# Ledger of designs, part 3: designed miniproteins, single chains, continued (4)

Each design is a single chain, and the fold is of that chain. pLDDT is the mean over its residues in the fold that is shown.

## One batch from the design tools (miniprotein)

Design m12076
Fold by ESMFold2-Fast:
Structure m12076 (fold): chain A 50 residues (1-50)
Amino acid sequence: SKIEEVKKILKDLYDGKITVEQARKRIEEITGKKLPDDVLKALAEEYKKL
């Protein structure tokens, strides 16, 4: 599912395996929507709390 693909991107971003710019491009390709950097960082921080 698109949700699972986005979760993997956020995990890779949180783990430092990809940059914010790379994460943004991949999410845009999957969802067709561009997320602001602050939202993307907030989602990665939320993943950390799990």
Scores: mean pLDDT 74

Design m12077
Fold by ESMFold2-Fast:
Structure m12077 (fold): chain A 74 residues (1-74)
Amino acid sequence: SMHEKRKALIEKISKKYSKTPEQEELTFLQMSVAFSDDRDEVIENLRKLRDMGAHPEYIAILMKRNGIAEEELG
């Protein structure tokens, strides 16, 4: 499916351009949020990014881009 092809490409890019496993996971989650068509998936991935210490301003930008309010993130 297009979803599986997208996921595989994101995984490949994340691994190629990351120096640590933590950076790879952060990059994967960031790209997944940017390219996901599922609102619930975006919310869950934003929570994971926040929990992994992603920059608060970056989380705020992604929330605004996806029309997600602070209360929805928890």
Scores: mean pLDDT 79

Design m12078
Fold by ESMFold2-Fast:
Parts: structure tokens; sequence; C-alpha cells
Structure m12078 (fold): chain A 60 residues (1-60)
């Protein structure tokens, strides 16, 4: 389902942010932002772009 896919994207972004040295709080926020983008973006391309931006913001 779309919700299940969004949860996987959020978890993946959170884990990637932590691996790249982000704080727990920043990684959690990046995961939430990526999950929300996957649920609300009109295209997969826009959702992916938002997920990348969330990850970069968490890492600096």
Amino acid sequence: SSEEEAERVGRSVREAALADGASEEAAKQAGIDARNAALTSPTDEEADRAAVRALLAAVG
C-alpha cells in the first residue's frame, strides 16, 4: 500500500541520516518529512526530491 511504501521510505531516510552522522532528532525529522512527501507529493519524482532534501538538511 502507499502508506506501507511511505513508512519504508521514512525509515530508509532516517537510517541513512544516522549513518551519515545526523543527530537522532534530525534523522527522525528527516524520516517524517520523507514519509509525508511520499504520501502527499503528486509524483514519485517530487517525493524522491523531497526525501533527498530532507536527508541533506539532517546531515548538513
Scores: mean pLDDT 83

Design m12079
Fold by ESMFold2-Fast:
Structure m12079 (fold): chain A 74 residues (1-74)
Amino acid sequence: SLVDRYRAYLDALRAWLLAEASKTLSPEQLAQVEALLDEAVARARAAIEADPDRATEILTGTLQELGRRVRAIR
């Protein structure tokens, strides 16, 4: 399903982002990034469950917001 594909994509993106962040961020900063990722994934999932037709829009917005918040940690 679209939801299953979206979840798999988010899981892979989360793993990749944390691996990249671990190269430059402290353990405390990594914990902040992980918390932001978990929050964003939960919000995106709830939004897609409410309106699956907006999945692409929700994903794009989630990625843009994550990028902004992760940059703000440093």
Scores: mean pLDDT 76

Design m12080
Fold by ESMFold2-Fast:
Structure m12080 (fold): chain A 69 residues (1-69)
Amino acid sequence: SLAEKGVELHNQAVAAEAAGDYETAAKLYREAAELYYKAAETETDVARYVGLRLRAIGSELDAELALSK
C-alpha cells in the first residue's frame, strides 16, 4: 500500500540521517510525506485518515530539521 511504502521511505530517511546524509534524509522524508498524503486521500476511516495526515506532517518537519544541520 502507499502507507506501507511511506513507512519504508521514512525508515530509509532515518537511516540516512543517522549516517549524517542530511540531504538524502530530507528527500526521503519528503517522499514519505507525499505517500502518506496520497494514502489519506482514499482513506474512509476517520482515525486512520488523521493518523496518515499526522505521519505526513511529521515527515515534512523531519525533512526541515534534517536540512537545518
Scores: mean pLDDT 88

Design m12081
Fold by ESMFold2-Fast:
Structure m12081 (fold): chain A 68 residues (1-68)
Amino acid sequence: AEEYKKKIAEILVKEGGLSEENAETWAEVLLSSDDSSARALAELGVKDAGLSRETAEEIFELALKAKE
């Protein structure tokens, strides 16, 4: 849902320092990915976007919840 995309993007802007545009693109890719790809993207967020492990787990859980 668009609501989860916006929530994930807001977290990426606030915690990862991404621009709104880049955060929305990242959230969209995360939400369209399977569970294993979504986990890999969260791991990449820790490495490349400077996300904490805690924040990466939060966005992954939101992506899983959005797919229900």
Scores: mean pLDDT 75

Design m12082
Fold by ESMFold2-Fast:
Order: structure tokens, then C-alpha cells, then sequence
Structure m12082 (fold): chain A 67 residues (1-67)
């Protein structure tokens, strides 16, 4: 998913707000992409958006319990 790859690059550069937008687009394209949900949670944690991060992690674990 190209949006997931973009999100990863943005997060690697500390651009967490833009990473969140990219991961949200990744999820819009593939709602069952557990990795994009997990990475969305990590980016949200970096922004201090802890409640939203928790929900993203819950969804990631629902889709892939090994994450």
C-alpha cells in the first residue's frame, strides 16, 4: 500500500501529523491492513493523541493478534 509506505517515511522524519494522514489514507484503501492500523497508533502516540492511538492498536490486534 503506497500510503502506508509514505506514512512510514514521514514518521521516520518525525513528521507525525503527515504520517497520520498517510496512514488514514492507507486504511481507507485497505481497512484490513493491520500494519497500517498499528503504525497509525504509533504516530498518534508520538503526537500525544493517546486515546486515538489505543483505538488504532485495538483495531490492529483485532485484525492481526500477532501485532
Amino acid sequence: NPYGQKGGLLAAHGRYEEAVEAYEKAIEADPNDARSWYNLGLALEKLGRLEEAEKAFEKAKELDPNL
Scores: mean pLDDT 87

Design m12083
Fold by ESMFold2-Fast:
Structure m12083 (fold): chain A 77 residues (1-77)
Amino acid sequence: MSQEELLRRAAILITAAGIWVAAASASEDPEEKEEALRAARELLEEARRLAEQLKPEDKAEVLKEVERIEKRIEEVE
């Protein structure tokens, strides 16, 4: 996988995780909320795996975005 493809895939995963966190925050159903947060966490874990194959600068930016969404998950729980 190219560095550009890794970055694109990581960005898509992070964006998708953010959407799931927003869905969890909007849900009044505890079961739907837990399912959405679980989906977000799984996407962020995959983004972290892809980040390990990136150049240091790009890895740092991806991990910063992952940590931002992880903080949002903690606020929604």
Scores: mean pLDDT 86

Design m12085
Fold by ESMFold2-Fast:
Structure m12085 (fold): chain A 89 residues (1-89)
Amino acid sequence: AEQRALEAAQRADRTSQELAEAFHAGASPEEIEELARRLQELLDEVAALAEALARALGLDPSYAEAIKRQTELLKEQARRIAAEARAAA
């Protein structure tokens, strides 16, 4: 469970880096939208795994809520990057 959450977080970090690099390199709106979509899916997985892990370990709900808030902010940022790429094309 912990290992799976860490792996999901690492994939999200890698995809976030790829999205930033593609945006700065002037990649197509389609490529940026696909990377943003994948990042959003990975962030949802991170939030779900963090909630499941907190429940399994008897941790305070505030832990999972804090991670959910952070993943929602990162998802909003990814959506804005995709929208800006589309508008610039």
Scores: mean pLDDT 82

Design m12086
Fold by ESMFold2-Fast:
Structure m12086 (fold): chain A 62 residues (1-62)
Amino acid sequence: GAAEEAARELALRRLRELAAAIKAAFPDAEVRIEQVGDFTFVLTVESATLHREETLDARLLL
């Protein structure tokens, strides 16, 4: 419904801000956010020396 769409948009906005902050801290890293469920996102940070993958529940960002 509309409330769920608004919540998802807010979560994505917060996740994009987090990705930008990570990219600023690690300029050589590739940072990606992928939706794998209705409220589940995977944040991937990868460089030549670093590989991290974190599973996030978007509801915790609301």
Scores: mean pLDDT 77

Design m12087
Fold by ESMFold2-Fast:
Structure m12087 (fold): chain A 60 residues (1-60)
Amino acid sequence: GKKEETENKVQPYAEKLLKEKKASGDQAVEISNVVLEVLEKTTDVEKAIKAVEEALEKYA
C-alpha cells in the first residue's frame, strides 16, 4: 500500500543519516518513531520525506 511505498523510500534515507552521525541505539529508536509518526500523518511520499528531513536535520 501507500504506507509501504513511503516507508521503503523514507527508511533507507533515515538509516543513511543515522550512519553518518554514528547514532546510538537510542537515536535509532528515535528515528524509527519519527518515521512511524510521519506515516500516521501522511502517505504522500514527498511530504513524508520532507517531514522526516525536518525532524532529522539535527543528525544531518
Scores: mean pLDDT 66

Design m12088
Fold by ESMFold2-Fast:
Parts: structure tokens; C-alpha cells; sequence
Structure m12088 (fold): chain A 66 residues (1-66)
């Protein structure tokens, strides 16, 4: 209730913070959560939300791979 922040944006920021701390396992779990959120968005035809989740996933994967 009363949510001001987008959960996808919050998870993306948490993923970046976890990576900065060297917690790769936490980043992987956040990517898994974003993948589920993307699937849910696609299931009700929310293409904008699905795209936002995919962009967050790709960014975290790129940062994790470096």
C-alpha cells in the first residue's frame, strides 16, 4: 500500500549495490526475481513493464560478467 517506488527499479538498484559489495549470489537471485516479473508482465500484456525488467536484467548480467 502507498508504494511510491517501482519494484523493478528498486530491484535493479539492489542488484547494483549487491554487485558493489561483491555478493554475486544476491545479484543472481535478483536477476531471477526480475525474470519472473518480466514473465508476469508479459502474461497480462504489459509490454512497457516487461521491457523495463529486460533492460534491468541485461544491465545486471553485463555488470556481473565483467
Amino acid sequence: SGVIADPIEMLAKQGETALEKGNKGAVEKIIETLERMKEQALSFNDLERAKKAEEAIQRLKELLAK
Scores: mean pLDDT 81

Design m12089
Fold by ESMFold2-Fast:
Structure m12089 (fold): chain A 72 residues (1-72)
Amino acid sequence: MESVPQSEIDDALLRMLKAVIKSTPDANRDEKLKLADEYAAGKISKEEFKKRYEELTPDDVRAKIAALKAAL
């Protein structure tokens, strides 16, 4: 029987998101990585992270982030 806390799911998704950022050629990649690190460190809220990340994301990658946000 699976019993995974939502916080563990959020952490796993954040790690996957960082991997996607690193592998995606994007002018804002470094800023996105800093944003993900700040969220992981608890410096910003999940809502602020999602909002800021979308602002830095090109339209093609934004669709992928929207899917990840739905899972978070």
Scores: mean pLDDT 67

Design m12090
Fold by ESMFold2-Fast:
Structure m12090 (fold): chain A 59 residues (1-59)
Amino acid sequence: SGAEKRAKERVKLAAEMQLALLEGDYEKARELAEKLGLPDEWFERMVKRREELKKKEEE
């Protein structure tokens, strides 16, 4: 059904967003977050946390 296709698309977008955040592709993650209707403040907090984790890995 259309509802199932929409649900699957949202799950895929959410997974891609999380992967992009993990990879440090914040531009891609932001575009995916916008498609998911996530608030900017929530997304910015997630990005900041990922950046801090990446800096620790590189040190």
Scores: mean pLDDT 75

Design m12091
Fold by ESMFold2-Fast:
Structure m12091 (fold): chain A 68 residues (1-68)
Amino acid sequence: MVEEIEKEYKKLLEILEKDYERMKEEAPKVLPPEIAEPLVEDIAESMRAMIESIKKLELENLEKKLKE
């Protein structure tokens, strides 16, 4: 069911966005801004790319099963 996969990954991206905002608020309190800002951005970008990649693989696997 494609809709369920889409819904799950949308939820994960929403959680990531919330965590990203929290990391942007908290990281400068413990790290200098010149380190905290690029680190938070790199982590968020990597997590988004990973979530999108896994989603694509799940959708491709579902499509393969439906064609069998």
Scores: mean pLDDT 78

Design m12092
Fold by ESMFold2-Fast:
Structure m12092 (fold): chain A 59 residues (1-59)
Amino acid sequence: GPGAEAAARAIAAAKAGDGGAAAEYGSVAHQFLKEEEARGGAGPDGKAARAALEAMGMG
């Protein structure tokens, strides 16, 4: 979903050294993941994305 896609972009930007893009996509990812969780729970991709952000110190 959109949260997982934004999380993947945030992680890719962080690994590339683009802190600005990482912060922007990270903020978007957190917003979409919260909305997805509120609407019926995060799917497997949303749960994996949240775990990946936390592992990168972006949770």
Scores: mean pLDDT 81

Design m12093
Fold by ESMFold2-Fast:
Structure m12093 (fold): chain A 75 residues (1-75)
Amino acid sequence: MEEEFEADVLVALALIYTAIAKLGYKNGASVDELEETRKKIEELVKEVERIGTPQQVADARDALEEVKKIVEEAK
């Protein structure tokens, strides 16, 4: 159960970074700043893919997809 808790924390961090990206985009953050946040979420997704349940993996991937859309909109 330590791995499941660890994966929950990683998913929560991915969601926090997604919220940061949304707020950044709304407040005029640069493409480079949004891309840096995307990279952080991508790293978290890789960690969740190693230890998480299918649902936790899906949640982390959804967060990454959300930020990818924000980055594309900002270009």
Scores: mean pLDDT 84

Design m12094
Fold by ESMFold2-Fast:
Parts: C-alpha cells; structure tokens; sequence
Structure m12094 (fold): chain A 100 residues (1-100)
C-alpha cells in the first residue's frame, strides 16, 4: 500500500536526522544512542513495508528506548527536539500499523 510505504519513508528520514546529529555530537555516548535510534528506525521502516506487525512493534519499542536514552544525555534544547521527534515517530508508526 502506497500510504504505508510513504510513512515508512518518513521514518527513514527521521533515522537520517539522528545519524547527522550523531556525527555532530561531541558526546560519544549520545552519538552511540542516536546511531542506535537510527538503526532501529530503519528496522521499523522495513518491518512496516514488509507488513510484519510483530517486528514493527518490537522495533518501535527499541526506538522509544533509544530516543529516551538520547534525550537524557542531550542538552535541554536537543532533548526537547528528540522528545518532539519521538512523539511524531510514535504517531506515524501507529498510523502505518493501521494500514497493515
């Protein structure tokens, strides 16, 4: 379904944002958690495209955990940005899962 593929593509873009953030981070622990968030967002997008609800929910939980960890390590401005992205990712993933 086209809508499901578009939502998955948006989740991939969110992952790319975290890779860019990690590359510019001077905190190696924050960079590591951001890279993990990007990896799990990629896994989530792939599971959504494949229609694998179980893998998608597992990947979404890993994304939530990685984003929460990243927000705790980040400065307040970056943490606020990460929390807004987390909310958007959760909403997009749930919409995509309704299309499976």
Amino acid sequence: ELEREILAAILEIAGAVFLVSAEHSKDPKLAETEKKAAEYLHDLANAIVAGDVEKARESLEKVRKALDESAQLADPETAAFIRRLKESVERLAEEALKLV
Scores: mean pLDDT 83

Design m12095
Fold by ESMFold2-Fast:
Structure m12095 (fold): chain A 68 residues (1-68)
Amino acid sequence: KLVSLEEVRKALLEAGMSEEQAEKAVNYLKEKTGGAEKVSVTSAQIGLIESGVVSKEQAFKVAELLSK
């Protein structure tokens, strides 16, 4: 499933990240994807882990939220 970066931001906030952490994580995904409007849930999870802004466990929770 493809998700927007806005959906990723909302899922980060629901997973307990601050606005600042969510912004940093989304900006990392935007840079890594060359400004793509939408990403796969798998690409979002991997990118969040690589960003270092969130833990692997937090990235997994975000992926679960995005899969609904």
Scores: mean pLDDT 79

Design m12096
Fold by ESMFold2-Fast:
Structure m12096 (fold): chain A 59 residues (1-59)
Amino acid sequence: MSQEEIAEIAAEKTGLSKRKALTAITMFKDGASVEMIARQLGISRRTASIVRKIYEEYS
């Protein structure tokens, strides 16, 4: 799947904007940790972890 499609799924499951979800997906692709993404985007570690799981399932 494209990164944009993965971001849309992540946005639907977490309530994040599509833009924030896409940024998180891009950061996970670049090797960023859950903690790093949570801090940078101002989201909970739980939300970042859900996005990571979706990225791993659909990448």
Scores: mean pLDDT 84

Design m12097
Fold by ESMFold2-Fast:
Structure m12097 (fold): chain A 60 residues (1-60)
Amino acid sequence: MMDPEQRQKMSDAVVEALKIGEEKGLSPEETGKLAKELALKKGVSEEGAERAGKIAKDAM
């Protein structure tokens, strides 16, 4: 089970990536990659960051 702080950081990364992707006209793939990178930078696990990337990609 993912720690609540990890889930919050993952959600923040997804929201931030979607906002940037929409503003800059990024592709779903680019937005997903950005979400993963932002999640990793926030200290999310590699597994959680992969999930954040998929969520962001699917939301575009």
Scores: mean pLDDT 81

Design m12098
Fold by ESMFold2-Fast:
Parts: structure tokens; C-alpha cells; sequence
Structure m12098 (fold): chain A 104 residues (1-104)
């Protein structure tokens, strides 16, 4: 059984960069997607297959990683980026606990 771990929260500043890590309990062979969830909104796919930017998503978002270790990077942070970001294992349909991004 694959478990995903993420920090509960990260803080960023407008105009700067943030990196959100996710760690899998075993090698997930790049089968990681990232979702953005805002209160009152549907979850939005941002990244698929570790590093593939989803259609219509701002190029400020990028993904990287291999094996057990994956990251979502958001550059040039905007207030609208405040959300919970979930790593998701697409092979086992397992959600990470989510990381709440706060902009200061």
C-alpha cells in the first residue's frame, strides 16, 4: 500500500517562489499528479505524470521528481494561489494529505 506524505502548511510571499514536497512510502514510478483545491471550488488538475502541465494551467506551475520524492513548484506567487495542494498517486488512486499554501 502506497502512502503519500506532505507538510501540513507552507508560507509564501507574493512575487516569490514556493516548493511543496511529497514523499511516497515506496517507488511510484512517476505516477504522481498535483491538484489545487480552493474552498467552494472543484479540485483543479495542475500537473500530471510528475511534470506535465495540464491544459489551461499557468506556466508558473511546474512539477519534478522521481522514485519516492516529488515536488510542486509555484513561481511568481499571486494571492490567488492560496489553496490546498494535493499530491495524488494515479496508479493506486491514493490522495496525499494536502499542503495548505498561505500567502503573506
Amino acid sequence: MVELTQPASVEGKVGEKVVIPATASEDVNGDIAWFKQKPGEAPQLIISHTSKLADGVDSRFSGSGSGKNYTLTIEELKAEDEATYYAYNTKTNTWGPGTKLTIK
Scores: mean pLDDT 87

Design m12099
Fold by ESMFold2-Fast:
Structure m12099 (fold): chain A 57 residues (1-57)
Amino acid sequence: GAKEAGEAAGKGGSAGDAEKAGEGARLMFTNYEAAKRAAEATKSGTGAASAAAHGGS
């Protein structure tokens, strides 16, 4: 049933998640720096403070 499928997906997600992370890491290597810098600048205080002031994300 759906409950069993959800549990199986959760357990199997560990292996699939690791592989997906590995694949993403390779492609993310090129885009990761750009995305990381944008995210880091946001979390560097200015963006994070703004998000906190808005009370959400």
Scores: mean pLDDT 56

Design m12100
Fold by ESMFold2-Fast:
Structure m12100 (fold): chain A 58 residues (1-58)
Amino acid sequence: PVLEELRRLARKFVEASKAGDVEATQAAIAELNAFAEKHGVDRETVERAVIRAAREQA
């Protein structure tokens, strides 16, 4: 399902960012944005997924 994959990619981005891995973070955000564009996911939905992932990793 689109939302489950979006949340997985958002979590991957947040984890890479918290680890301080710049290359992994850039790759993860590019993958997240490409997935969102391909599936017509709006920016607000992407941002909510990232916020949720950040809260879970806090």
Scores: mean pLDDT 82

Design m12101
Fold by ESMFold2-Fast:
Structure m12101 (fold): chain A 97 residues (1-97)
Amino acid sequence: MSKEEFEKEVVAALGLMTIAVARRIAESDPEFAALMAPVRPLLDKAATALSEGNFKEAAKLMEEAAQRLEQSGHPLARELADILRKVAEKLKEVEEK
């Protein structure tokens, strides 16, 4: 396995873990579940794209989810939006090489 292939696997794993944590928090907190409802389909599609190695599409979906979370005005949603954007940037970086 090349160094680039390893970096892609690590970044994909970080993306999938971020989505899994967001889903778990939503399942545990009804208020957060309501905030996540409009972005859940985007995160589901992003997880599928990551599993298929489609990093460009995954990054786009994560950025769209982040934008919608910021519109909620909730502090935790803003923190999650920042994390999603950082993961999306890393996905774009490994795709551009």
Scores: mean pLDDT 78

Design m12102
Fold by ESMFold2-Fast:
Structure m12102 (fold): chain A 68 residues (1-68)
Amino acid sequence: EPRVEVTRPDGSRVILEPPVSQRELAEALGVPRKTVSRVMKKLGLRSPLTARQALRVALELGFDARLV
């Protein structure tokens, strides 16, 4: 199954392997866990996330992300 690659504002890249927890995604993005939780609720998603679901959260928060 695909992984999700996220590019941080400083240009660094992080690869997350599903199942992705809310904590892992928050740490990878460098944002508070509550920020990730808010977006997940808006999108109707629950932890743990698939790679595609983690991608959707990252994109909603304005991060560059892709499946790898």
Scores: mean pLDDT 84

Design m12103
Fold by ESMFold2-Fast:
Structure m12103 (fold): chain A 70 residues (1-70)
Amino acid sequence: MELAEKVIEIARKRGLDKVTPEELKQLAIEAGLDEKTANNAALLMIRDGKKEVTPEEAAKYVEKAVEQLK
């Protein structure tokens, strides 16, 4: 929950209306995720064929990457 909220907050502070896979990885790292989990979130977005998503959708990809570690 807190990680998803941080991703959205950082994206808003940067003025991002859309988030690319590379931007998602950087936002996830700044929100406190390790590089491997952040990279996995970006790869999930690419796997779904998404070139860009909203900050809210980006936060959902971060949550999915964290859940897959269990």
Scores: mean pLDDT 81

Design m12104
Fold by ESMFold2-Fast:
Structure m12104 (fold): chain A 63 residues (1-63)
Amino acid sequence: LDEEIRKVAEEIAKLRLEGVPEEELRKKIEEKARELAEKYGVDEQEVLLQIQAELTRILNEEK
């Protein structure tokens, strides 16, 4: 799960740098959080928060 969350955050960060609209990025994050929550039997909101935290970490490291 942690590795998949990291990969999702890295892909979202890349798409953001490529100019994909924020609305589309948000939808993708929500869809991926749902997929991972269902696959691993964990809370969707917790997965969503972990993806957001990892994305923030990546963006801070790139700055």
Scores: mean pLDDT 78

Design m12105
Fold by ESMFold2-Fast:
Structure m12105 (fold): chain A 51 residues (1-51)
Amino acid sequence: SLEEAREALKRVEANPNVPQEVVDAIRSLVDAGQYELAAEAGRMAIELYGK
């Protein structure tokens, strides 16, 4: 959903360990209306980089 995509984007933007390229890619998915992909990509980014 849009709300889940926005929360995922907010979390990756707030996490300094997530590369800017990944943040930009997730933002592009949100801008394109691909909310499910954006939310999933955000969760994966936190799992990969959030440690």
Scores: mean pLDDT 82

Design m12106
Fold by ESMFold2-Fast:
Structure m12106 (fold): chain A 58 residues (1-58)
Amino acid sequence: SMKEKLRNEVLELAEKYKDAPKEVQEDLLNFYREQLSKVLTPEEVEEIKKEAEKVIES
């Protein structure tokens, strides 16, 4: 599904940039949140955001 593809892309991005400066991580996550909000529900966007944050914190 589109949701699964977008979720995987965001999580791969979070893993790739987990050691990047916090400002870069926040800018990328905010950019993708805005893009996802165009095609996914608010609940789906928030779910993906929380998963990405957990990856960064790992």
Scores: mean pLDDT 81

Design m12107
Fold by ESMFold2-Fast:
Structure m12107 (fold): chain A 70 residues (1-70)
Amino acid sequence: SVEKYKEILEKLREDIEKLLASDYPNELKIKGLENGIKSLEKLKEVAPEEVLPEIDELIEELKAKIEELK
């Protein structure tokens, strides 16, 4: 259901926030964010149309965070 995909996205956002708040080196944070984008691109291939804008928005947020960490 659409709701289950939203739960997946919420959990991914939480995991990303924890990563960004960590004391890990920026290089590891960037790798984590890049892996997050890859996972979101795969999710987008099977997700209902209703959640695609939210997935696209999160991908763009992660890309922006990667640029901030460089």
Scores: mean pLDDT 86

Design m12108
Fold by ESMFold2-Fast:
Structure m12108 (fold): chain A 55 residues (1-55)
Amino acid sequence: LSEEQKKYLEELYKEEYEAMVEAFKRLGFDEETAERWGKAFAEITVEVERIKLSK
């Protein structure tokens, strides 16, 4: 991957992580649980995008 694509994936992770943490907190999950689920979902989203960029 190019440096520009790596930076894009880093920004995508940050945006997805923040969105997911906020969503889970709104659903009534505690901070730690929301952060763990947010990380998992952000990792999945970034990995899917990385695969698309590699094809």
Scores: mean pLDDT 83

Design m12109
Fold by ESMFold2-Fast:
Structure m12109 (fold): chain A 57 residues (1-57)
Amino acid sequence: ALRELAERAGLSPATVSRILRIRAEDPGASTAEIAEALGLSPATARERLERILAALR
């Protein structure tokens, strides 16, 4: 579930939901594009994506 994924990643459910929605609308979206959409630095966006991917396994 989204909440369980967010808890494991150490992120808010809102942040995880926004990232997953961006990737669902554009499966080819780069880390830089996700960072711009969320108003984050590329480094912060990369860290959050890595945490989500780690939480999925």
Scores: mean pLDDT 76

Design m12110
Fold by ESMFold2-Fast:
Structure m12110 (fold): chain A 120 residues (1-120)
Amino acid sequence: KVDLAEKLLAERFDEIIDKVTEKGYNEKLQALPDDSKERLAAMISLALGLETEEDFELLLKAIELYTKGIEAILRDKDLEKAKEYIEELKKLAEEARKKGLEKLAEFIEKLAKDLEELLK
């Protein structure tokens, strides 16, 4: 079952995947889970320098909210729900920033901004 939001997310993050590969994270990439969402999140976490399970959970939550936002905009045409997911992403970015995870916070803010641009 190919999810349109998952496909769009993957296409947007090809550059991050390339940067992870360039930094010599090849051994860590071989250990990635088979679930495509978790695999994508793990690759992004490596690019952002995330090392802890708690930090990885913040990234997974951000990917989940972004996916739901894309579906609300493109599939469901539910702009109110899309705005709710954007606000939740902004809250996650603030949580990441408070933990000193600046690159993760910037990444989550870019996801929120991407959804805002799709609403225009």
Scores: mean pLDDT 69

Design m12111
Fold by ESMFold2-Fast:
Structure m12111 (fold): chain A 55 residues (1-55)
Amino acid sequence: MTEEGNKLLQEAIEALKNGDYEKAAELFRKAVELGADTSQVEPETLQELARLASK
């Protein structure tokens, strides 16, 4: 897990809360690539981010 990845993960969650789904998907994809710790994310939020990033 990298600190940078975790920061991007937090930004992805904020983008999702703001309704910016395209930005949330992009940030989540980058966060996962950098080894972000997704275990700290609520399961429902994580599922939405993963779904958005898969398309």
Scores: mean pLDDT 79

Design m12112
Fold by ESMFold2-Fast:
Structure m12112 (fold): chain A 70 residues (1-70)
Amino acid sequence: MDQQIQQQSQQGGDNLHQQYPQQYNQANQLFNNGDITGAANVLGQVIDTGTPQVSLNAGLLSVGFLQQNR
């Protein structure tokens, strides 16, 4: 289970990392530190690009990190 969720979040994260490396790294750090709200705010900045693909990728990353934090 954890591996599959991590793979899904990594897939979304890889795409975000290429376009927004600083935001991706910051969100990842915040999730690892348990600051889920801060991480979501950073990802929200990326979603504001207005592309559906970016929104989906950010959503996958968020779901994966929430599951890992459990």
Scores: mean pLDDT 63

Design m12113
Fold by ESMFold2-Fast:
Structure m12113 (fold): chain A 68 residues (1-68)
Amino acid sequence: SLPSDEEIEANAYLLQAALYDVLAERSPNKKEEYEKAIEYYRKAVSLRPDDETARAFLEEAEKKLKEL
């Protein structure tokens, strides 16, 4: 079956978040890029709150931001 619109939107947010997370590691603007990653991970979790993988990525990004 085709994915739902909500599932597509959640996956798009996860991809955007992952991109910012990866960019943050090599960026002079680490804080800003981790904050963007967190923003998009939160959007994905809001659409699919039972997605343990999305929540784990959110928690890890928040931890990385706190350690800056």
Scores: mean pLDDT 84

Design m12114
Fold by ESMFold2-Fast:
Structure m12114 (fold): chain A 58 residues (1-58)
Amino acid sequence: VEELVKKALEAAKKAINGNEEEQAKYTKEVVELHEKVYELDPEKAEELAKEAEKLGNA
């Protein structure tokens, strides 16, 4: 679970800092990783969603 959370946050950062193609690619990866985290640990998925929202909504 921790590894999936870490990958999702890295993908979110790449989406924010990337070009249009990278943004689309990494945004999709974040969604897929978040779904996997939710299946394994819903509480961790909620925390991940909050962290990702903070990155995109200053």
Scores: mean pLDDT 75

Design m12115
Fold by ESMFold2-Fast:
Structure m12115 (fold): chain A 55 residues (1-55)
Amino acid sequence: SLWDKIQALMEELRKLKAQLEAAKAAGDEEKAKALEEKIAALEKEIQALLQEYSA
């Protein structure tokens, strides 16, 4: 189940990164910054879970 949780979070991360690229392309720096904060939080959670799974 831990790996399933990691995969679900990685898919969410992928979606957020796609939204970030769209915001950057549009020049919407405020939306890009908000998305970067969400991405950073998700990346930290994924990193912690990957450490738990693969350590």
Scores: mean pLDDT 85

